# Designed miniproteins, single chains, part 66

Each design is a single chain, and the fold is of that chain. pLDDT is the mean over its residues in the fold that is shown.

## One batch from the design tools (miniprotein)

Design m2431
Fold by ESMFold2-Fast:
Structure m2431 (fold): chain A 69 residues (1-69)
Amino acid sequence: MEEEELRQRALKIYDEAVKILKELSNKDPEKAQEIARLLTELHQALLNRDFERVKELIDKLEKIIKEYK
């Protein structure tokens, strides 16, 4: 995956995960906290240009989001 494409995908999944996080904060605070941790990890991976880690974190977040949609 190209760097720019991966960065755009990360931003999209970040936005989706934040929406799910807000919904889950009242229903399942533990899962909301897990999503928040993954979002923090994703942000740091992007800052470090660790695109292999970014891809892994996107995949993990997509699995969680799919479970709650």
Scores: mean pLDDT 80

Design m2432
Fold by ESMFold2-Fast:
Structure m2432 (fold): chain A 90 residues (1-90)
Amino acid sequence: MGKEEAEEGIKLAEEGMREGLEAAKLGADAGNREALLLGIAGALTGMGGLFHAELLMKQGKYKEAGKVGKEGGEAGRELGERGKALTAAS
C-alpha cells in the first residue's frame, strides 16, 4: 500500500512538471513573458517534487515520497494552469 502512495505522488509530480513545460512553451510561442515564467516555475516545482519523491522512494519512505510528489505536482500544475490561462486571455 505505501509503495502505491509513492507511485501516485511521483505520477502527480510528473504531471505537474509536464503541465508547467507545456505552459512555458505556449507562453513563449505567444510572446507572453509572464505566462512563460509561470510555466517555467511550474515545471521546476513539479521536477523538484519528482526528484525528491524518487529519492524518498529509494529509501523506502513511501508515505513521505507520496506526500512530497503530490505537493510538488499540485503546485506545479497550479502554476502551469495559471500560465495557460494568462496565454489564453491575451
Scores: mean pLDDT 88

Design m2433
Fold by ESMFold2-Fast:
Structure m2433 (fold): chain A 100 residues (1-100)
Amino acid sequence: TEAEEAAEEARRAAEEGAGAGAAGEAARAAAERNAEAARAGAARGGAAGAAAAGIAAAGAGAAGWISARREGGEEGEERGRRAMERAAEAARRAVRAAAA
Protein backbone atom coordinates (compact mmCIF):
# COMPACT_ATOMS: atom_id res chain seq x y z
CA THR A 1 0.00 0.00 0.00
CA GLU A 2 0.98 3.65 -0.34
CA ALA A 3 1.19 4.00 3.45
CA GLU A 4 3.47 0.99 3.72
CA GLU A 5 5.71 2.28 0.93
CA ALA A 6 5.93 5.74 2.52
CA ALA A 7 6.91 4.20 5.85
CA GLU A 8 9.63 2.09 4.23
CA GLU A 9 10.98 5.16 2.46
CA ALA A 10 11.12 6.98 5.81
CA ARG A 11 13.10 4.07 7.26
CA ARG A 12 15.61 4.27 4.42
CA ALA A 13 15.87 8.03 4.78
CA ALA A 14 16.59 7.65 8.50
CA GLU A 15 19.28 5.03 7.79
CA GLU A 16 21.01 7.22 5.20
CA GLY A 17 20.71 10.52 7.03
CA ALA A 18 21.21 9.70 10.68
CA GLY A 19 24.41 7.71 10.33
CA ALA A 20 25.96 5.87 13.24
CA GLY A 21 25.45 6.61 16.90
CA ALA A 22 22.63 6.86 19.39
CA ALA A 23 20.65 9.48 17.45
CA GLY A 24 20.90 7.43 14.27
CA GLU A 25 19.80 4.33 16.14
CA ALA A 26 16.78 6.16 17.56
CA ALA A 27 15.81 7.51 14.13
CA ARG A 28 15.99 4.03 12.60
CA ALA A 29 13.92 2.55 15.45
CA ALA A 30 11.30 5.27 14.97
CA ALA A 31 11.18 4.63 11.21
CA GLU A 32 10.70 0.89 11.81
CA ARG A 33 7.84 1.56 14.24
CA ASN A 34 6.31 3.87 11.63
CA ALA A 35 6.50 1.13 9.01
CA GLU A 36 4.68 -1.28 11.32
CA ALA A 37 2.08 1.37 12.20
CA ALA A 38 1.52 2.06 8.49
CA ARG A 39 0.84 -1.62 7.79
CA ALA A 40 -1.64 -1.77 10.66
CA GLY A 41 -3.20 1.54 9.64
CA ALA A 42 -3.61 0.42 6.03
CA ALA A 43 -5.50 -2.67 7.21
CA ARG A 44 -7.78 -0.67 9.52
CA GLY A 45 -8.15 2.75 7.91
CA GLY A 46 -6.40 3.11 4.57
CA ALA A 47 -6.42 6.88 4.26
CA ALA A 48 -5.79 7.48 7.96
CA GLY A 49 -2.87 5.09 7.84
CA ALA A 50 -1.44 6.86 4.81
CA ALA A 51 -1.73 10.25 6.50
CA ALA A 52 -0.05 8.96 9.65
CA ALA A 53 2.77 7.49 7.57
CA GLY A 54 3.30 10.79 5.81
CA ILE A 55 3.57 12.71 9.06
CA ALA A 56 5.89 10.07 10.49
CA ALA A 57 8.05 10.09 7.35
CA ALA A 58 8.48 13.87 7.53
CA GLY A 59 9.40 13.67 11.19
CA ALA A 60 11.87 10.84 10.73
CA GLY A 61 13.53 12.65 7.86
CA ALA A 62 13.87 15.86 9.84
CA ALA A 63 15.32 13.99 12.81
CA GLY A 64 17.77 12.17 10.58
CA TRP A 65 18.83 15.37 8.88
CA ILE A 66 19.44 17.17 12.17
CA SER A 67 21.30 14.18 13.64
CA ALA A 68 23.49 13.63 10.56
CA ARG A 69 24.30 17.32 10.36
CA ARG A 70 25.29 17.46 14.02
CA GLU A 71 27.36 14.26 14.04
CA GLY A 72 28.79 14.19 10.52
CA GLY A 73 29.83 17.76 9.81
CA GLU A 74 29.99 18.50 6.09
CA GLU A 75 29.48 14.90 4.96
CA GLY A 76 26.71 14.40 7.48
CA GLU A 77 25.03 17.54 6.17
CA GLU A 78 24.91 16.07 2.65
CA ARG A 79 23.60 12.71 3.90
CA GLY A 80 21.01 14.54 5.97
CA ARG A 81 19.88 16.57 2.98
CA ARG A 82 19.36 13.37 0.96
CA ALA A 83 17.42 11.82 3.83
CA MET A 84 15.21 14.90 4.05
CA GLU A 85 14.49 14.76 0.31
CA ARG A 86 13.50 11.09 0.52
CA ALA A 87 11.30 11.76 3.54
CA ALA A 88 9.62 14.67 1.73
CA GLU A 89 8.90 12.43 -1.27
CA ALA A 90 7.50 9.72 1.01
CA ALA A 91 5.30 12.32 2.72
CA ARG A 92 3.98 13.52 -0.66
CA ARG A 93 3.11 9.96 -1.65
CA ALA A 94 1.34 9.39 1.66
CA VAL A 95 -0.69 12.60 1.21
CA ARG A 96 -1.71 11.52 -2.30
CA ALA A 97 -2.69 8.08 -1.00
CA ALA A 98 -4.78 9.67 1.76
CA ALA A 99 -6.47 11.97 -0.77
CA ALA A 100 -7.30 9.05 -3.07
Scores: mean pLDDT 59

Design m2434
Fold by ESMFold2-Fast:
Structure m2434 (fold): chain A 58 residues (1-58)
Amino acid sequence: ALPSDSLSQAYAHLIAGAVYLSIGDYDGAIEHYRKAAELDPSLRDVAEQGIREAEARK
């Protein structure tokens, strides 16, 4: 289904962050992980782990 609420949008950004991380776009990964945490605080810990991973690989 298309993203239609904050939770769906948060998961979309979380997935985008993982994709950018896998291709070496660490700035893009961090941006999307931050947006995921902003949209759904329940994803904050997962998003922060992704941000730390991206920052460590810069």
Scores: mean pLDDT 79

Design m2435
Fold by ESMFold2-Fast:
Structure m2435 (fold): chain A 108 residues (1-108)
Amino acid sequence: SSRLLELMREAVERYKRGDWEGLAEALERLAELLEEMYKGDASESVREWIELLRRAAEAAREGRLDRVLGTLKLWDPVAQKGVEVPVTARDVIELLEAIVATVEEARA
């Protein structure tokens, strides 16, 4: 969705400007858009992402971007084991920036 990408880009730009209130608003709008897009068909993983975005918005308003919001369970193919990685509000924003960069490179 072009609207989803625009909101992701807005969140990243507000983060870079140190606009924590604007960052929180953009993250909440992202969560609301995801809720509407997956209305009645949201998987558990999508619901977890929506909640993570809302928690990131709260952390941004409080100026606590290093606060741990939860964990991601990832598979390490080298170690052949599952690992749990703590996720902060900053990590969420860095993931959004990576998504935006990847999509923009694919469109160039």
Scores: mean pLDDT 80

Design m2436
Fold by ESMFold2-Fast:
Structure m2436 (fold): chain A 75 residues (1-75)
Amino acid sequence: SLEEAEKLIEALREALEEEGLPEEVIQKAVDAMRAHKEASPETQLLAGMIAAREADPSLIQKINLAVLKAREKVK
């Protein structure tokens, strides 16, 4: 549902904030997930991960950890 999609977006946003990522990178991840809000949870997380990684490739390890945390929350 759209409510579940927004909860997943919130989970990833919180995880990225916990890892100390810049708001600009976090916002790009969130925007990408919202563009895919009707897709599967895995596709939404993948879109957010790709957008964040393209915004700042040096943060790949922190981005990957945040995605794992968000994924565990919705399991």
Scores: mean pLDDT 83

Design m2437
Fold by ESMFold2-Fast:
Structure m2437 (fold): chain A 62 residues (1-62)
Amino acid sequence: GMAEKGFELIKKGVETGDDELAEKGGQLLAKEVGEDAASEVGALLGQGKYEEARKVLEEALK
């Protein structure tokens, strides 16, 4: 879904230093899970906490 696509775009943007890609991913994620959950996922991905970011995403999609 859009949330999964957003998550992967943020992750790739963080890994490659592509701020525009990370921002686009955050916008797609926020459309499905809201800005608060998207912001938390983005912060965790920026810290390399991929498993924790995935758990936040899964909880927000319940």
Scores: mean pLDDT 84

Design m2438
Fold by ESMFold2-Fast:
Structure m2438 (fold): chain A 68 residues (1-68)
Amino acid sequence: NELVKKAQEYIKKSAEAIKKGDLKKGTEYENKAMDLINELKKQGKTEEAAKLEKQLDDAIKKAYAEKE
C-alpha cells in the first residue's frame, strides 16, 4: 500500500529532522504522516493506521531523547 509506505517515509524524515534539531521540519513531516494515517482510517484501514500511529509516537519519543 503506497499510503503506508509514504507515511513510514514521513515518520523517518520527522525523526531525523528532530534529531538534528530542526523541530519545524520535524513537525512538518509529523503532520504529513498524520494526514496519511487519517486517510487510511477514512478508507477503513484502521489496523494499519493504528500500527503507523504507534510507529510515529515511538519514533518521535526516541528522536527527542537522542536530539543533538
Scores: mean pLDDT 86

Design m2439
Fold by ESMFold2-Fast:
Order: structure tokens, then sequence, then C-alpha cells
Structure m2439 (fold): chain A 51 residues (1-51)
């Protein structure tokens, strides 16, 4: 994972929403959603419950 993807993953594991992660990282919700999709693809995951 890239540094940005690891930051998004860490916040997702803590239960933050996409909107909250976007606010914390200074990026749009759509950018958070794109990073989450890439994380799931790289890790072979289908949903957050597998984290």
Amino acid sequence: LTGRERAVLGLLKQGYSYSEIGELLGISRSTVSRHTRRIFEKLGLTDLSQL
C-alpha cells in the first residue's frame, strides 16, 4: 500500500466514515472512496468487516 492508502486504511479501521477521513486528510470523499477501492483490490478484500 502507498502512504496515503495506509493512512486511509488506518482511519477506516478506527471506524471513521469516508466524509470524516476526507476532512482529516484534506481530500474529497470521492478521493477517499477511490483509495478504499484500491486498498480492497490490493488486499483482496470485499468489505470493511475483513479488516
Scores: mean pLDDT 78

Design m2440
Fold by ESMFold2-Fast:
Structure m2440 (fold): chain A 62 residues (1-62)
Amino acid sequence: SAMEKIKKVRDEGHKKLSELEKKYNEAKAAGDQAAVDEYIKKIREVTNELREKLKKIYDESK
């Protein structure tokens, strides 16, 4: 069902974001600005991917 797909995509997305947030905080604490910038970019990409995947599920349910 669309609801099961939404839940799975959301849960997987949240897990990825939590892992990236931990790495971002570690890089920030280490003063590694290049790594900080890279993790900010990855967080944005994962967030956008999550939105696009959810939109596709909604569109497919029409």
Scores: mean pLDDT 82

Design m2441
Fold by ESMFold2-Fast:
Structure m2441 (fold): chain A 88 residues (1-88)
Amino acid sequence: SEEILELLGRIYVLLGRAEELATPEQRAKLGEVSELLEQAAENPERLKELVEKAIELVEELLAETTDPELRALLRETKELLEELRELA
């Protein structure tokens, strides 16, 4: 789906921006989110499962993060992931 690929592209841009602001520990979790989404792109039948796991990781990052710019990027990432889940 073109819409799914467009959402994935937008999410990857946000994740890249978040990595620039993140601590080493936060970068590790952001890397896990990116890996789950890469697996979802290669295995469309698992898209919903993998996106739900990505949402959980972003929620963990939001709970641990106090930086307002990073929080804003993570919130937008979560919103796009929730949109992606609804398309799956």
Scores: mean pLDDT 88

Design m2442
Fold by ESMFold2-Fast:
Structure m2442 (fold): chain A 113 residues (1-113)
Amino acid sequence: SSLEKDLLIQKIHDLLLDFLHKVRDKLEEAAKGNPELEALAKEIVKKLAEAIRESLKLIKEGKYEEALEYLQKVVDEAIEKLRKAGQTELADWLEEEFKKTLEQIKELLKQLE
């Protein structure tokens, strides 16, 4: 039903926003007193927020694989930037947190198919 589909999409939206807020809070806390890392954290959060908005639009259009591939690409770029900045523990945290979020989203998307 359309109501059931809308509820599942809302759950995916909430999961992605929760993920964004966790990433923002974790990166902002780690960046305190480090201007270079603060600038990197702001850029990562901005690009992730933009990617989440676009992915939610794609999900509403039924383009589930395209949405997940785009999210993965943006997260992978953020992980690489953190590793290049010497932030290995933050990169590992982001990779694991996204993996958990992605698994939950994939389970919800299977219910839409």
Scores: mean pLDDT 90

Design m2443
Fold by ESMFold2-Fast:
Structure m2443 (fold): chain A 73 residues (1-73)
Amino acid sequence: MKEKEELIKKATELARKAAEYAKEYLETGDEKAKEKAEEYAKKAEELIEKLKDDEEALRKAHEAVGKVQAEAA
């Protein structure tokens, strides 16, 4: 379970960074911020995909990531 907990934590952290960069892009128009947001979002999605065989872990990851994205919007 520790391994899956670490994946959820990392995915949540990456999603938070993606959301922060996306907000920066919306405020500044900086294309580098947009690129960073896309990179971090892709990395978060990749980690979540590793949890697809575990419904509980996938649900927790989805909830955590969605909450962070909603708060950053």
Scores: mean pLDDT 77

Design m2444
Fold by ESMFold2-Fast:
Structure m2444 (fold): chain A 62 residues (1-62)
Amino acid sequence: MELTPEQFKELKEKLDEKVDEGIDVDVDIVREILKELGIEGALELSAEEIMEIIDNGLLKLL
């Protein structure tokens, strides 16, 4: 993972907010959150890398 611990925490908090609002989290939602957080390289992440972030972050939130 290319995210710092602080960036990962912010991402998890934003993902948790989306889940609490009843929004289905997908690759596009994760990519948008990463852009909003100003994470360097977010635009260079492939769909597969974003899915890996979802699996490691969101699955553990469930």
Scores: mean pLDDT 67

Design m2446
Fold by ESMFold2-Fast:
Structure m2446 (fold): chain A 79 residues (1-79)
Amino acid sequence: MSKAELVALLTAAAIRYIGAEISSEIESKEKALEELERAIEYLEEVARKAEEAGDEESAEEARKLKERAEKLKKELEEE
């Protein structure tokens, strides 16, 4: 995977995370959880591929964003 492809995937995952964060406040909890689940999957894949490519910066950003997404998901799952 090229660095440009990794950056594009990381950007897409970041956009999904932001959308989930907004949805958690405005829309139903169910929709926010679905968006977060998708974001977490994308971020895990990006982190793995970035590590394989030696792109530590992208891997670190993906891991940080994944941790934020997982935290938000846990908070939303706790009633």
Scores: mean pLDDT 73

Design m2447
Fold by ESMFold2-Fast:
Structure m2447 (fold): chain A 61 residues (1-61)
Amino acid sequence: GLTDEVAALLTETGRLIRKLEDEEKAKEVENLAKQAIQAALAGDNETAKRLAEEAKRLAES
């Protein structure tokens, strides 16, 4: 389900954060990931997925 997709995205984003050498970029990615978790806890799985995808994209760039 969407919850499993968000969990998978956040897990991969967490792995990417550990490889980031730019501390400011890592903090921005962490902030997006925290917002995604908060949205998921509020039941807004659509917003959670979008924020998790944005966090992953930023971590990959």
Scores: mean pLDDT 78

Design m2448
Fold by ESMFold2-Fast:
Structure m2448 (fold): chain A 53 residues (1-53)
Amino acid sequence: MTPEEVVEWAKKEYGLNLPLEAARILLERFGGDEEAVKEAIKRIANGEPLPPL
């Protein structure tokens, strides 16, 4: 999953305008785990804190 795909997915699913840099950081933080990145975006969209690493 690319950072651009993360940005597009967040906008499409939650209407969230995620910066490309934030998408890169999430991918690096979760080791490219697409499910973990999507869960983090869902939490951000709902105003919830990110899960502990």
Scores: mean pLDDT 78

Design m2449
Fold by ESMFold2-Fast:
Structure m2449 (fold): chain A 95 residues (1-95)
Amino acid sequence: FQTGLNYLNNNDYQSAIDYFQQALSQNPSSQTWLNLGIAYMHLGQYQQSLSSFQQSLSLDPNNSRSWRGLGSVYSVLGQHDLSQRYFDLSRRLER
């Protein structure tokens, strides 16, 4: 987690993806899928990002950050109504 987050914070998205994929092979978690989705989104790999956020939510549907991630991907894809719904859902789940 911490090493993968350091790669994300340093904009080293490929190293982040490699770390999170290794982490998923050892112990799959909603947070690891969330971070993988963020890394893919920053690389412009929107379909991989969408899939990763959906995997995060299949493990933890209350992961507000993954709903926000879906909102961000759909915003980039021009699906603004769907994007807004996911941002609103994310906000409701943060409390």
Scores: mean pLDDT 84

Design m2450
Fold by ESMFold2-Fast:
Structure m2450 (fold): chain A 69 residues (1-69)
Amino acid sequence: MVEERQKYAEEATREAGKELGLSEESIERAVELAKQAVLDNPSMTEEELKKAAKVIARAVGEQERRREE
């Protein structure tokens, strides 16, 4: 079910964000993006969701860094 996949993506994204040392604001943004990715791609596997979560967390961190400059 999409809701369970969103929960999985949220948990994976929070872990990735913490591992990368992102701020709480950036982690919450990454979580929302990951949940949206699940809605846009309902056929994604758990492995694909975990990979996407890490990519999203990294992208959010990089975007935050770039916009400061």
Scores: mean pLDDT 77

Design m2451
Fold by ESMFold2-Fast:
Structure m2451 (fold): chain A 92 residues (1-92)
Amino acid sequence: DFLKVVAETEKEIADLGSKDERLALLVTGFLQLAIALHLGDEEAVKRIEAELKKLGVSEEEIKEFKEKIKKAKSIKEQLKIAIEKAEELAKK
């Protein structure tokens, strides 16, 4: 159930956000991008990519993320990839 996976992920984001505001923004941005890609919402994808670039995410990092999401076989896996990418970038 898509809504259940989103709700569980929202709780994980809240716990992460209490420790690092930048991490929370990156997690939110990559989760929104993963969801938009899953739904095929091209306009949302373009908007979210622009917001991630404003947060200092490179075009190459966004491209690599999109390729990983395309290869993921479930929405739960896609959301996990989004969190892991945000954590990676927050440390650099």
Scores: mean pLDDT 76

Design m2452
Fold by ESMFold2-Fast:
Structure m2452 (fold): chain A 70 residues (1-70)
Amino acid sequence: LAPEDERLLEERSNKLLREFEELRKRLEEEMRRKIEEGGDPKEEQERLRERLREWWEERNRELNELLASL
């Protein structure tokens, strides 16, 4: 990869990491609230993992498309 492309990928990775942390924090707060409302902790934890997995799958798809275009 050219240095410019490497830098772009690094910036994208850092941005995705920050967005992931913000999403995870938000979803964890939603999970805690639902558990307090009588939700099953295991079910809510699985829902959180599923949402994060779907988000990462979408981001990985976008990253792969970007890499294929470089």
Scores: mean pLDDT 79

Design m2453
Fold by ESMFold2-Fast:
Structure m2453 (fold): chain A 57 residues (1-57)
Amino acid sequence: SDLERLAERYIEQGEKNPKSPYIARSLERLARIFEEEGRHELAERLREVSRRVREAS
């Protein structure tokens, strides 16, 4: 889906630019959407990357 492609792009950006609070917030928002859709593994990965970005910021 379009949202899954967007999630993968934000994961890549979070790894490339670990100090961006904007990317951390976007990852958290996407994680909630995927959790509500039952995509728990992807939601957990998005939350993990968001945590790493916030810790680096």
Scores: mean pLDDT 76

Design m2454
Fold by ESMFold2-Fast:
Structure m2454 (fold): chain A 83 residues (1-83)
Amino acid sequence: MSDGEKLEEANKLVDEGEELAKQGKYDEALELYERALKLYREIGDKVGEARVLLKIGEVLEKQGKNDEAKKYYEEARKIFEEL
């Protein structure tokens, strides 16, 4: 799979994960976001990586996992500060 194909797949996984999160299917949304995160990391898309980390944090907050969510938000912040 090319970097372009990985980017398109990662973006699609984020969109599908957002729809699942809107339906309250948080565990399913997290699985798609984690798959997207892996793809963004493989291709070196730091903006995509930071964006999906924020989405993971948001879902974790909705599950009441605030300490875990904070770790994802801090990782995303560090990535944006390094850009």
Scores: mean pLDDT 87

Design m2455
Fold by ESMFold2-Fast:
Structure m2455 (fold): chain A 100 residues (1-100)
Amino acid sequence: MKEKLIKILENAIKLLKEELEKSTDEEIKEKLEKLIELYEKAIEAIKKGDLEKALELIEKAEELVLEIDKLALKKKDTNTIITAGSLSFMLHAAKQFLKS
């Protein structure tokens, strides 16, 4: 279970890095960079067995994904909107594993 959770978060980081390379908006870039940091810290927390900290970091990531989605909608950034949707799905899956 922990290995599968780490893979979900690693896949999310890969998606975030791809979107960061394509983004031309500084506000979106800053939020994407912050989101990558939260996912990396969540992976470290999971590896250490600190599942409560991992859950807290994932919940913060969900809030930041919502902020990115709202910002992308205002800027009509379709690629970032699609990415935010994929990230929301991955974070939901990660939370289900942590809460089980």
Scores: mean pLDDT 83

Design m2456
Fold by ESMFold2-Fast:
Structure m2456 (fold): chain A 73 residues (1-73)
Amino acid sequence: TVRVTLRAPSLEVAEEIKRILEEAGAEVVEIRQVSEGLYEVTFLAETVDGELTPAAKKAVLESGKLALEATPG
């Protein structure tokens, strides 16, 4: 099990990242506002041979893509 923190530009995006991660079997332990326009989503995920499971890897990738697309500019 590994603890991972992902960044989100808004609470709405952080909540969606939580949904994606939980759908993939990860345990979201915290959503925290760090500053204006920055939220952190912290989760626990299982590892096999030092790597995230395929489902967890896909969830992290989708979460990162969502955060990038939701950022203005």
Scores: mean pLDDT 80

Design m2457
Fold by ESMFold2-Fast:
Structure m2457 (fold): chain A 67 residues (1-67)
Amino acid sequence: EAEKKVEELAQRAIDLSRQGVAATPEEAKALIGLGARKALETHNLTPDEREILDRAIKTLEEVLKKL
C-alpha cells in the first residue's frame, strides 16, 4: 500500500534525524531518495498508487528541507 510506504519513509527520516545519523536535511533526503527509488522499482504499483507515492515523497523531501 502506497500510504504505508510513505509512512515508513517519513518515520525513517524522523528516526534518522533524531538519532543524528542524518546530520543534515540533505543527508536525510538522500537516504529517503534511495529508499523511495527501491520501493518504486520493487513494487508493482498501479499508476494511481505510484503517483500518490511520488507526490508524498516530494512532500517529505520539502519537509526535510525545513529541518
Scores: mean pLDDT 57

Design m2458
Fold by ESMFold2-Fast:
Formats: structure tokens, C-alpha cells, sequence
Structure m2458 (fold): chain A 87 residues (1-87)
């Protein structure tokens, strides 16, 4: 439902605000800011995944392989939930 989709975005935006404040890695902070902006813009799941993965690719050489996998998993998780809630 629209209410469940809005609640999911609100919860994730709040979590991202905390992560942005706590993170010292500038590339990871840039990633969190970007996905927060996409959630605030209420973009559809497919557009979210495309734009968020483009940012992951831009940052791939600035993070460890472990961090890169975490960023990819974060995008795929949010994408899956947005897509499920849009149904």
C-alpha cells in the first residue's frame, strides 16, 4: 500500500541520517547521502536501483571489496522492499 511504502521510506531515511552522522569514510557517506536523496524524491524501485547502482560503480575503486559488497547488498535489499511494497 501507499502508506506502507511511505513508512518504509521514512524509516530508511531516518536510519540513513544516523549512518551519515556516524560514518567517517567519505565515499560511504556520499553513498548514504545519494540513496537518501533517492528515497526522499520518491523514485520508483527500478529508477532507485539504476541510480543507486550507478553511484556504487562510481565509488567501487574508493572502498574495500567487503565495503563494496555491503553497498551492493544495501541497494538490492532496498530495491526488493520497494518493489514488493509497490505491488
Amino acid sequence: SAAELAAFREKRIKELDYEIKLTKNEAVKEFYKHIKELLEANVPAEEFRKEAMAKVEELADKVSPEELQYLINTVEYIYAELKRLEA
Scores: mean pLDDT 87

Design m2459
Fold by ESMFold2-Fast:
Parts: sequence; structure tokens; C-alpha cells
Structure m2459 (fold): chain A 94 residues (1-94)
Amino acid sequence: KKKEAEEYYKKGEKLYKEGKYEEAKEYYEKAIAIDPEYWRAWYNLGKVLFEMGEYEKAVEYYRKAIEIAKEKGASLKELEETEILLEQAKKLLE
């Protein structure tokens, strides 16, 4: 299961880099369906939603990523980067 989540996550990253946001979203959703604690998948799903103009959902998923990442002991730098993107998404909802 964990290896399958990683494979879906990597496929999502490749699609995201290609600008295929709907397909990237699908693969990140598959990754979190297998491993709901995969905070990097929640984070990248937030980035996909941000690129798609779905700012409310991006905020929700960035918050979910931060919540899980804190529990998993993610680095301060990774948390700060996610918090910056969260604040950017929130500003676009003004």
C-alpha cells in the first residue's frame, strides 16, 4: 500500500510539471486514498487546486497537509513553505 501511494504521488508530480492539473489531481487523490497521512500528497493536491483557481479548496488541503506534517515531524522549512502558500491562497479570496 505505502509503495503504491508513493507511485501515484510520483505520477501526480510528473503530470503537475507537465501542466496536466486535472490528471495530477486524480493521482494525488489516489495516493491519499491509500495513505491518508501522506502529507506531501495533500500539499501537492493543494498546489494543483491553486493552479486551477480553486482557492478555497487549496486553503483546506494546505491546512490538512500542515496538520499531518506536524504529526509526522516535517521540517520547519517544509512547514513554512506550506504556510506561505496557504497565505497566498487566502489573499486571493479577499
Scores: mean pLDDT 83

Design m2460
Fold by ESMFold2-Fast:
Structure m2460 (fold): chain A 80 residues (1-80)
Amino acid sequence: SLFEEGKYEEAIKELEKRIEEDPNDYKSYLLLASVYLYLSEYEKAIEYLEKAIELTPEDNPDLESLKEALEKLKETLKKL
């Protein structure tokens, strides 16, 4: 709905502001990827997820799961 879309637009602006204040905040990039995925904007979701993976600490146990999620999103986009 337009109302729900407005809520996600507000969330995106807040997350973009957090990234401007801390460009290494990989969690804000992950949240942006999640918001765009929920909106079915797969290209933007991929872009933000790639940036989140780049900034995620190498010893983070979730890093492999994030890489797998990225591969699945890229495959989904190819089938659209």
Scores: mean pLDDT 81

Design m2461
Fold by ESMFold2-Fast:
Structure m2461 (fold): chain A 94 residues (1-94)
Amino acid sequence: MLSPQQQQNIDQVQQRFPQVDVRTARTFLDSVDWDVDLALRAASLVINGGVSVRDAIDFVRSLRGRDPSFIGYLTSRVLTGRMTVGQAIRLARR
């Protein structure tokens, strides 16, 4: 059974990205320990960046615990096609 907070987090992802179904939103959230900001970045990469769900998950997992400005920098470069997901993950893991 999902907690009320977990349900609200799923609803927040779907409100921002209605193309993302409940299962996919839950998968994003679970993959980042229910960090809504990282889950929203994963959804944006899939919907706006054409990134696969798997690659988006690997990317945001690599960003956990990183500085917010660094997270924003890498996310922007991937979204604008200036950096591949693989390149961004390598930078995040160093």
Scores: mean pLDDT 84

Design m2462
Fold by ESMFold2-Fast:
Order: C-alpha cells, then structure tokens, then sequence
Structure m2462 (fold): chain A 74 residues (1-74)
C-alpha cells in the first residue's frame, strides 16, 4: 500500500540520517529535526487513514531514531 511504501521510506531515511550523523555528529540535532518532520507526516497520514498499526510503527521508529541521534550528539 502507499502507507507501507511511506513507512519503508521512513525506515530507509532513519538508517541514512543515523549514518550521516555518525559521520558528522555536530549535525545530529538538525538531522533529528528533519527526521521528526518526516515521521510526523507519516504518522498523520496513517492516523487519517485509520491505519493504527502503521502509525504505531512510525511513532516507535521516531522514538528509537531520536534516542540514537541524541546519543550521537552527546
């Protein structure tokens, strides 16, 4: 589905942004802000569609990615 494709793209973005932050930790907070915006869009679309499972997976991915990026920034 379109939401499954967007969730897959969000997972790919999480991996890419974490790799980018590890290469340049000074940019980690800015990368977190970018990822949060992407995740919020997916969560909002999933909730609007009544896809609670995709919304929950996107929220969990945001929480895990935020923790990783903050650890890199520290």
Amino acid sequence: SKLEARLAALRAAAARLVEQARADPAGAEELLAQFRALADDVIAEAKAAGDEETAAEAEKLLEETEAELRAIAA
Scores: mean pLDDT 87

Design m2463
Fold by ESMFold2-Fast:
Structure m2463 (fold): chain A 61 residues (1-61)
Amino acid sequence: SPEELRRVTEEFLKRLEELSAETGKKLAAAKTDEERKAILEEMHKRIAELEAEYKKRVAAL
């Protein structure tokens, strides 16, 4: 339903916002370029996982 799609989308966006905030904190604490690169690589992986979960949840509606 449109209401279920809206809730799933709002939850997905909230998780992206939380990931962005946590990544920002980690980047601020990073001391080397190698640490920053690792943090960004983890963020990209986490975004892909959240997108895959969102697509599965939407397909189940």
Scores: mean pLDDT 88

Design m2465
Fold by ESMFold2-Fast:
Structure m2465 (fold): chain A 70 residues (1-70)
Amino acid sequence: MLVERAEEIARELKEAARAGRLLEAAERAEKEVKELIEEAIAAGDLETARRILEIMSRAARELAPLAEAQ
């Protein structure tokens, strides 16, 4: 569940990047992702937290050139 939400956030970031709204979407995504990670840690599910970070790291890597181009 939490992992699927992180994947949806990653897709929304990619769509926002294509629309030129990456920075606005990134601020919202950062807040939501922090909440998902905190929830996973509170549940003692470090594997889920790690997977969320991996998904977001891959998305950030793909989007970094677009963010710098502003």
Scores: mean pLDDT 78

Design m2466
Fold by ESMFold2-Fast:
Parts: C-alpha cells; structure tokens; sequence
Structure m2466 (fold): chain A 69 residues (1-69)
C-alpha cells in the first residue's frame, strides 16, 4: 500500500470520511506537507475542497497525513 492509500484508509476509520473524501483529503494534506505548508494552511485547503468537514476534522486529517508521511 502507498503512503497515500494508508493515510486515506486511516481517515475513513478515524474521521468517518467516505473513501472518496478520504482520498482527496489525503492528497491535499500530502501535497501541502511536501510544499512545506503549515497545519492551518493545509486544514483551510481541505475545508475549501471538502466544505462538509469542520476545521477540527481538517486539522486531524493533517495530523494523520503527517504521521504517515
């Protein structure tokens, strides 16, 4: 399994995201981490693409992605 797939699976289990939402959130978080963006910047980007998520859920998505990076 790729790190992206592992992160997406964790987002489904821990945050109750759909598989498609989790894959998108994982991709945004991984890209942001690779670009050196801050936790708050990545969370805001996740919320713009997935407006159904709270800021707390977006921040947790970043934390999970950072753990698997």
Amino acid sequence: MSPLERTAAALVRELGMSEEQARLAALIAQTGLDQGKSRDEVAEEIMKQLPGLSREQALKAYDIAAEHA
Scores: mean pLDDT 83

Design m2467
Fold by ESMFold2-Fast:
Structure m2467 (fold): chain A 80 residues (1-80)
Amino acid sequence: DAVEFTPPNAETLASRTPENIARARALAPGILAEFERTYGATPEEREVAERLLEAILEGDVEAAREAAARLLEAYERALK
């Protein structure tokens, strides 16, 4: 079966208990490894993906928005 990468969503973030955050952090290395394996991420894409995941787990909406924009820019450059 194809590997599907599913980042933490709004529902997961709305349930921000210490237990849920700890579970999300425990999954983080696996999520990043699946992202790299599935998309063949460049070092730049990997760094931005790590920043995005960290911002999401911390609830830093501004940092998450900035990281998401940079990831989209990297994908646009790769498509040209």
Scores: mean pLDDT 62

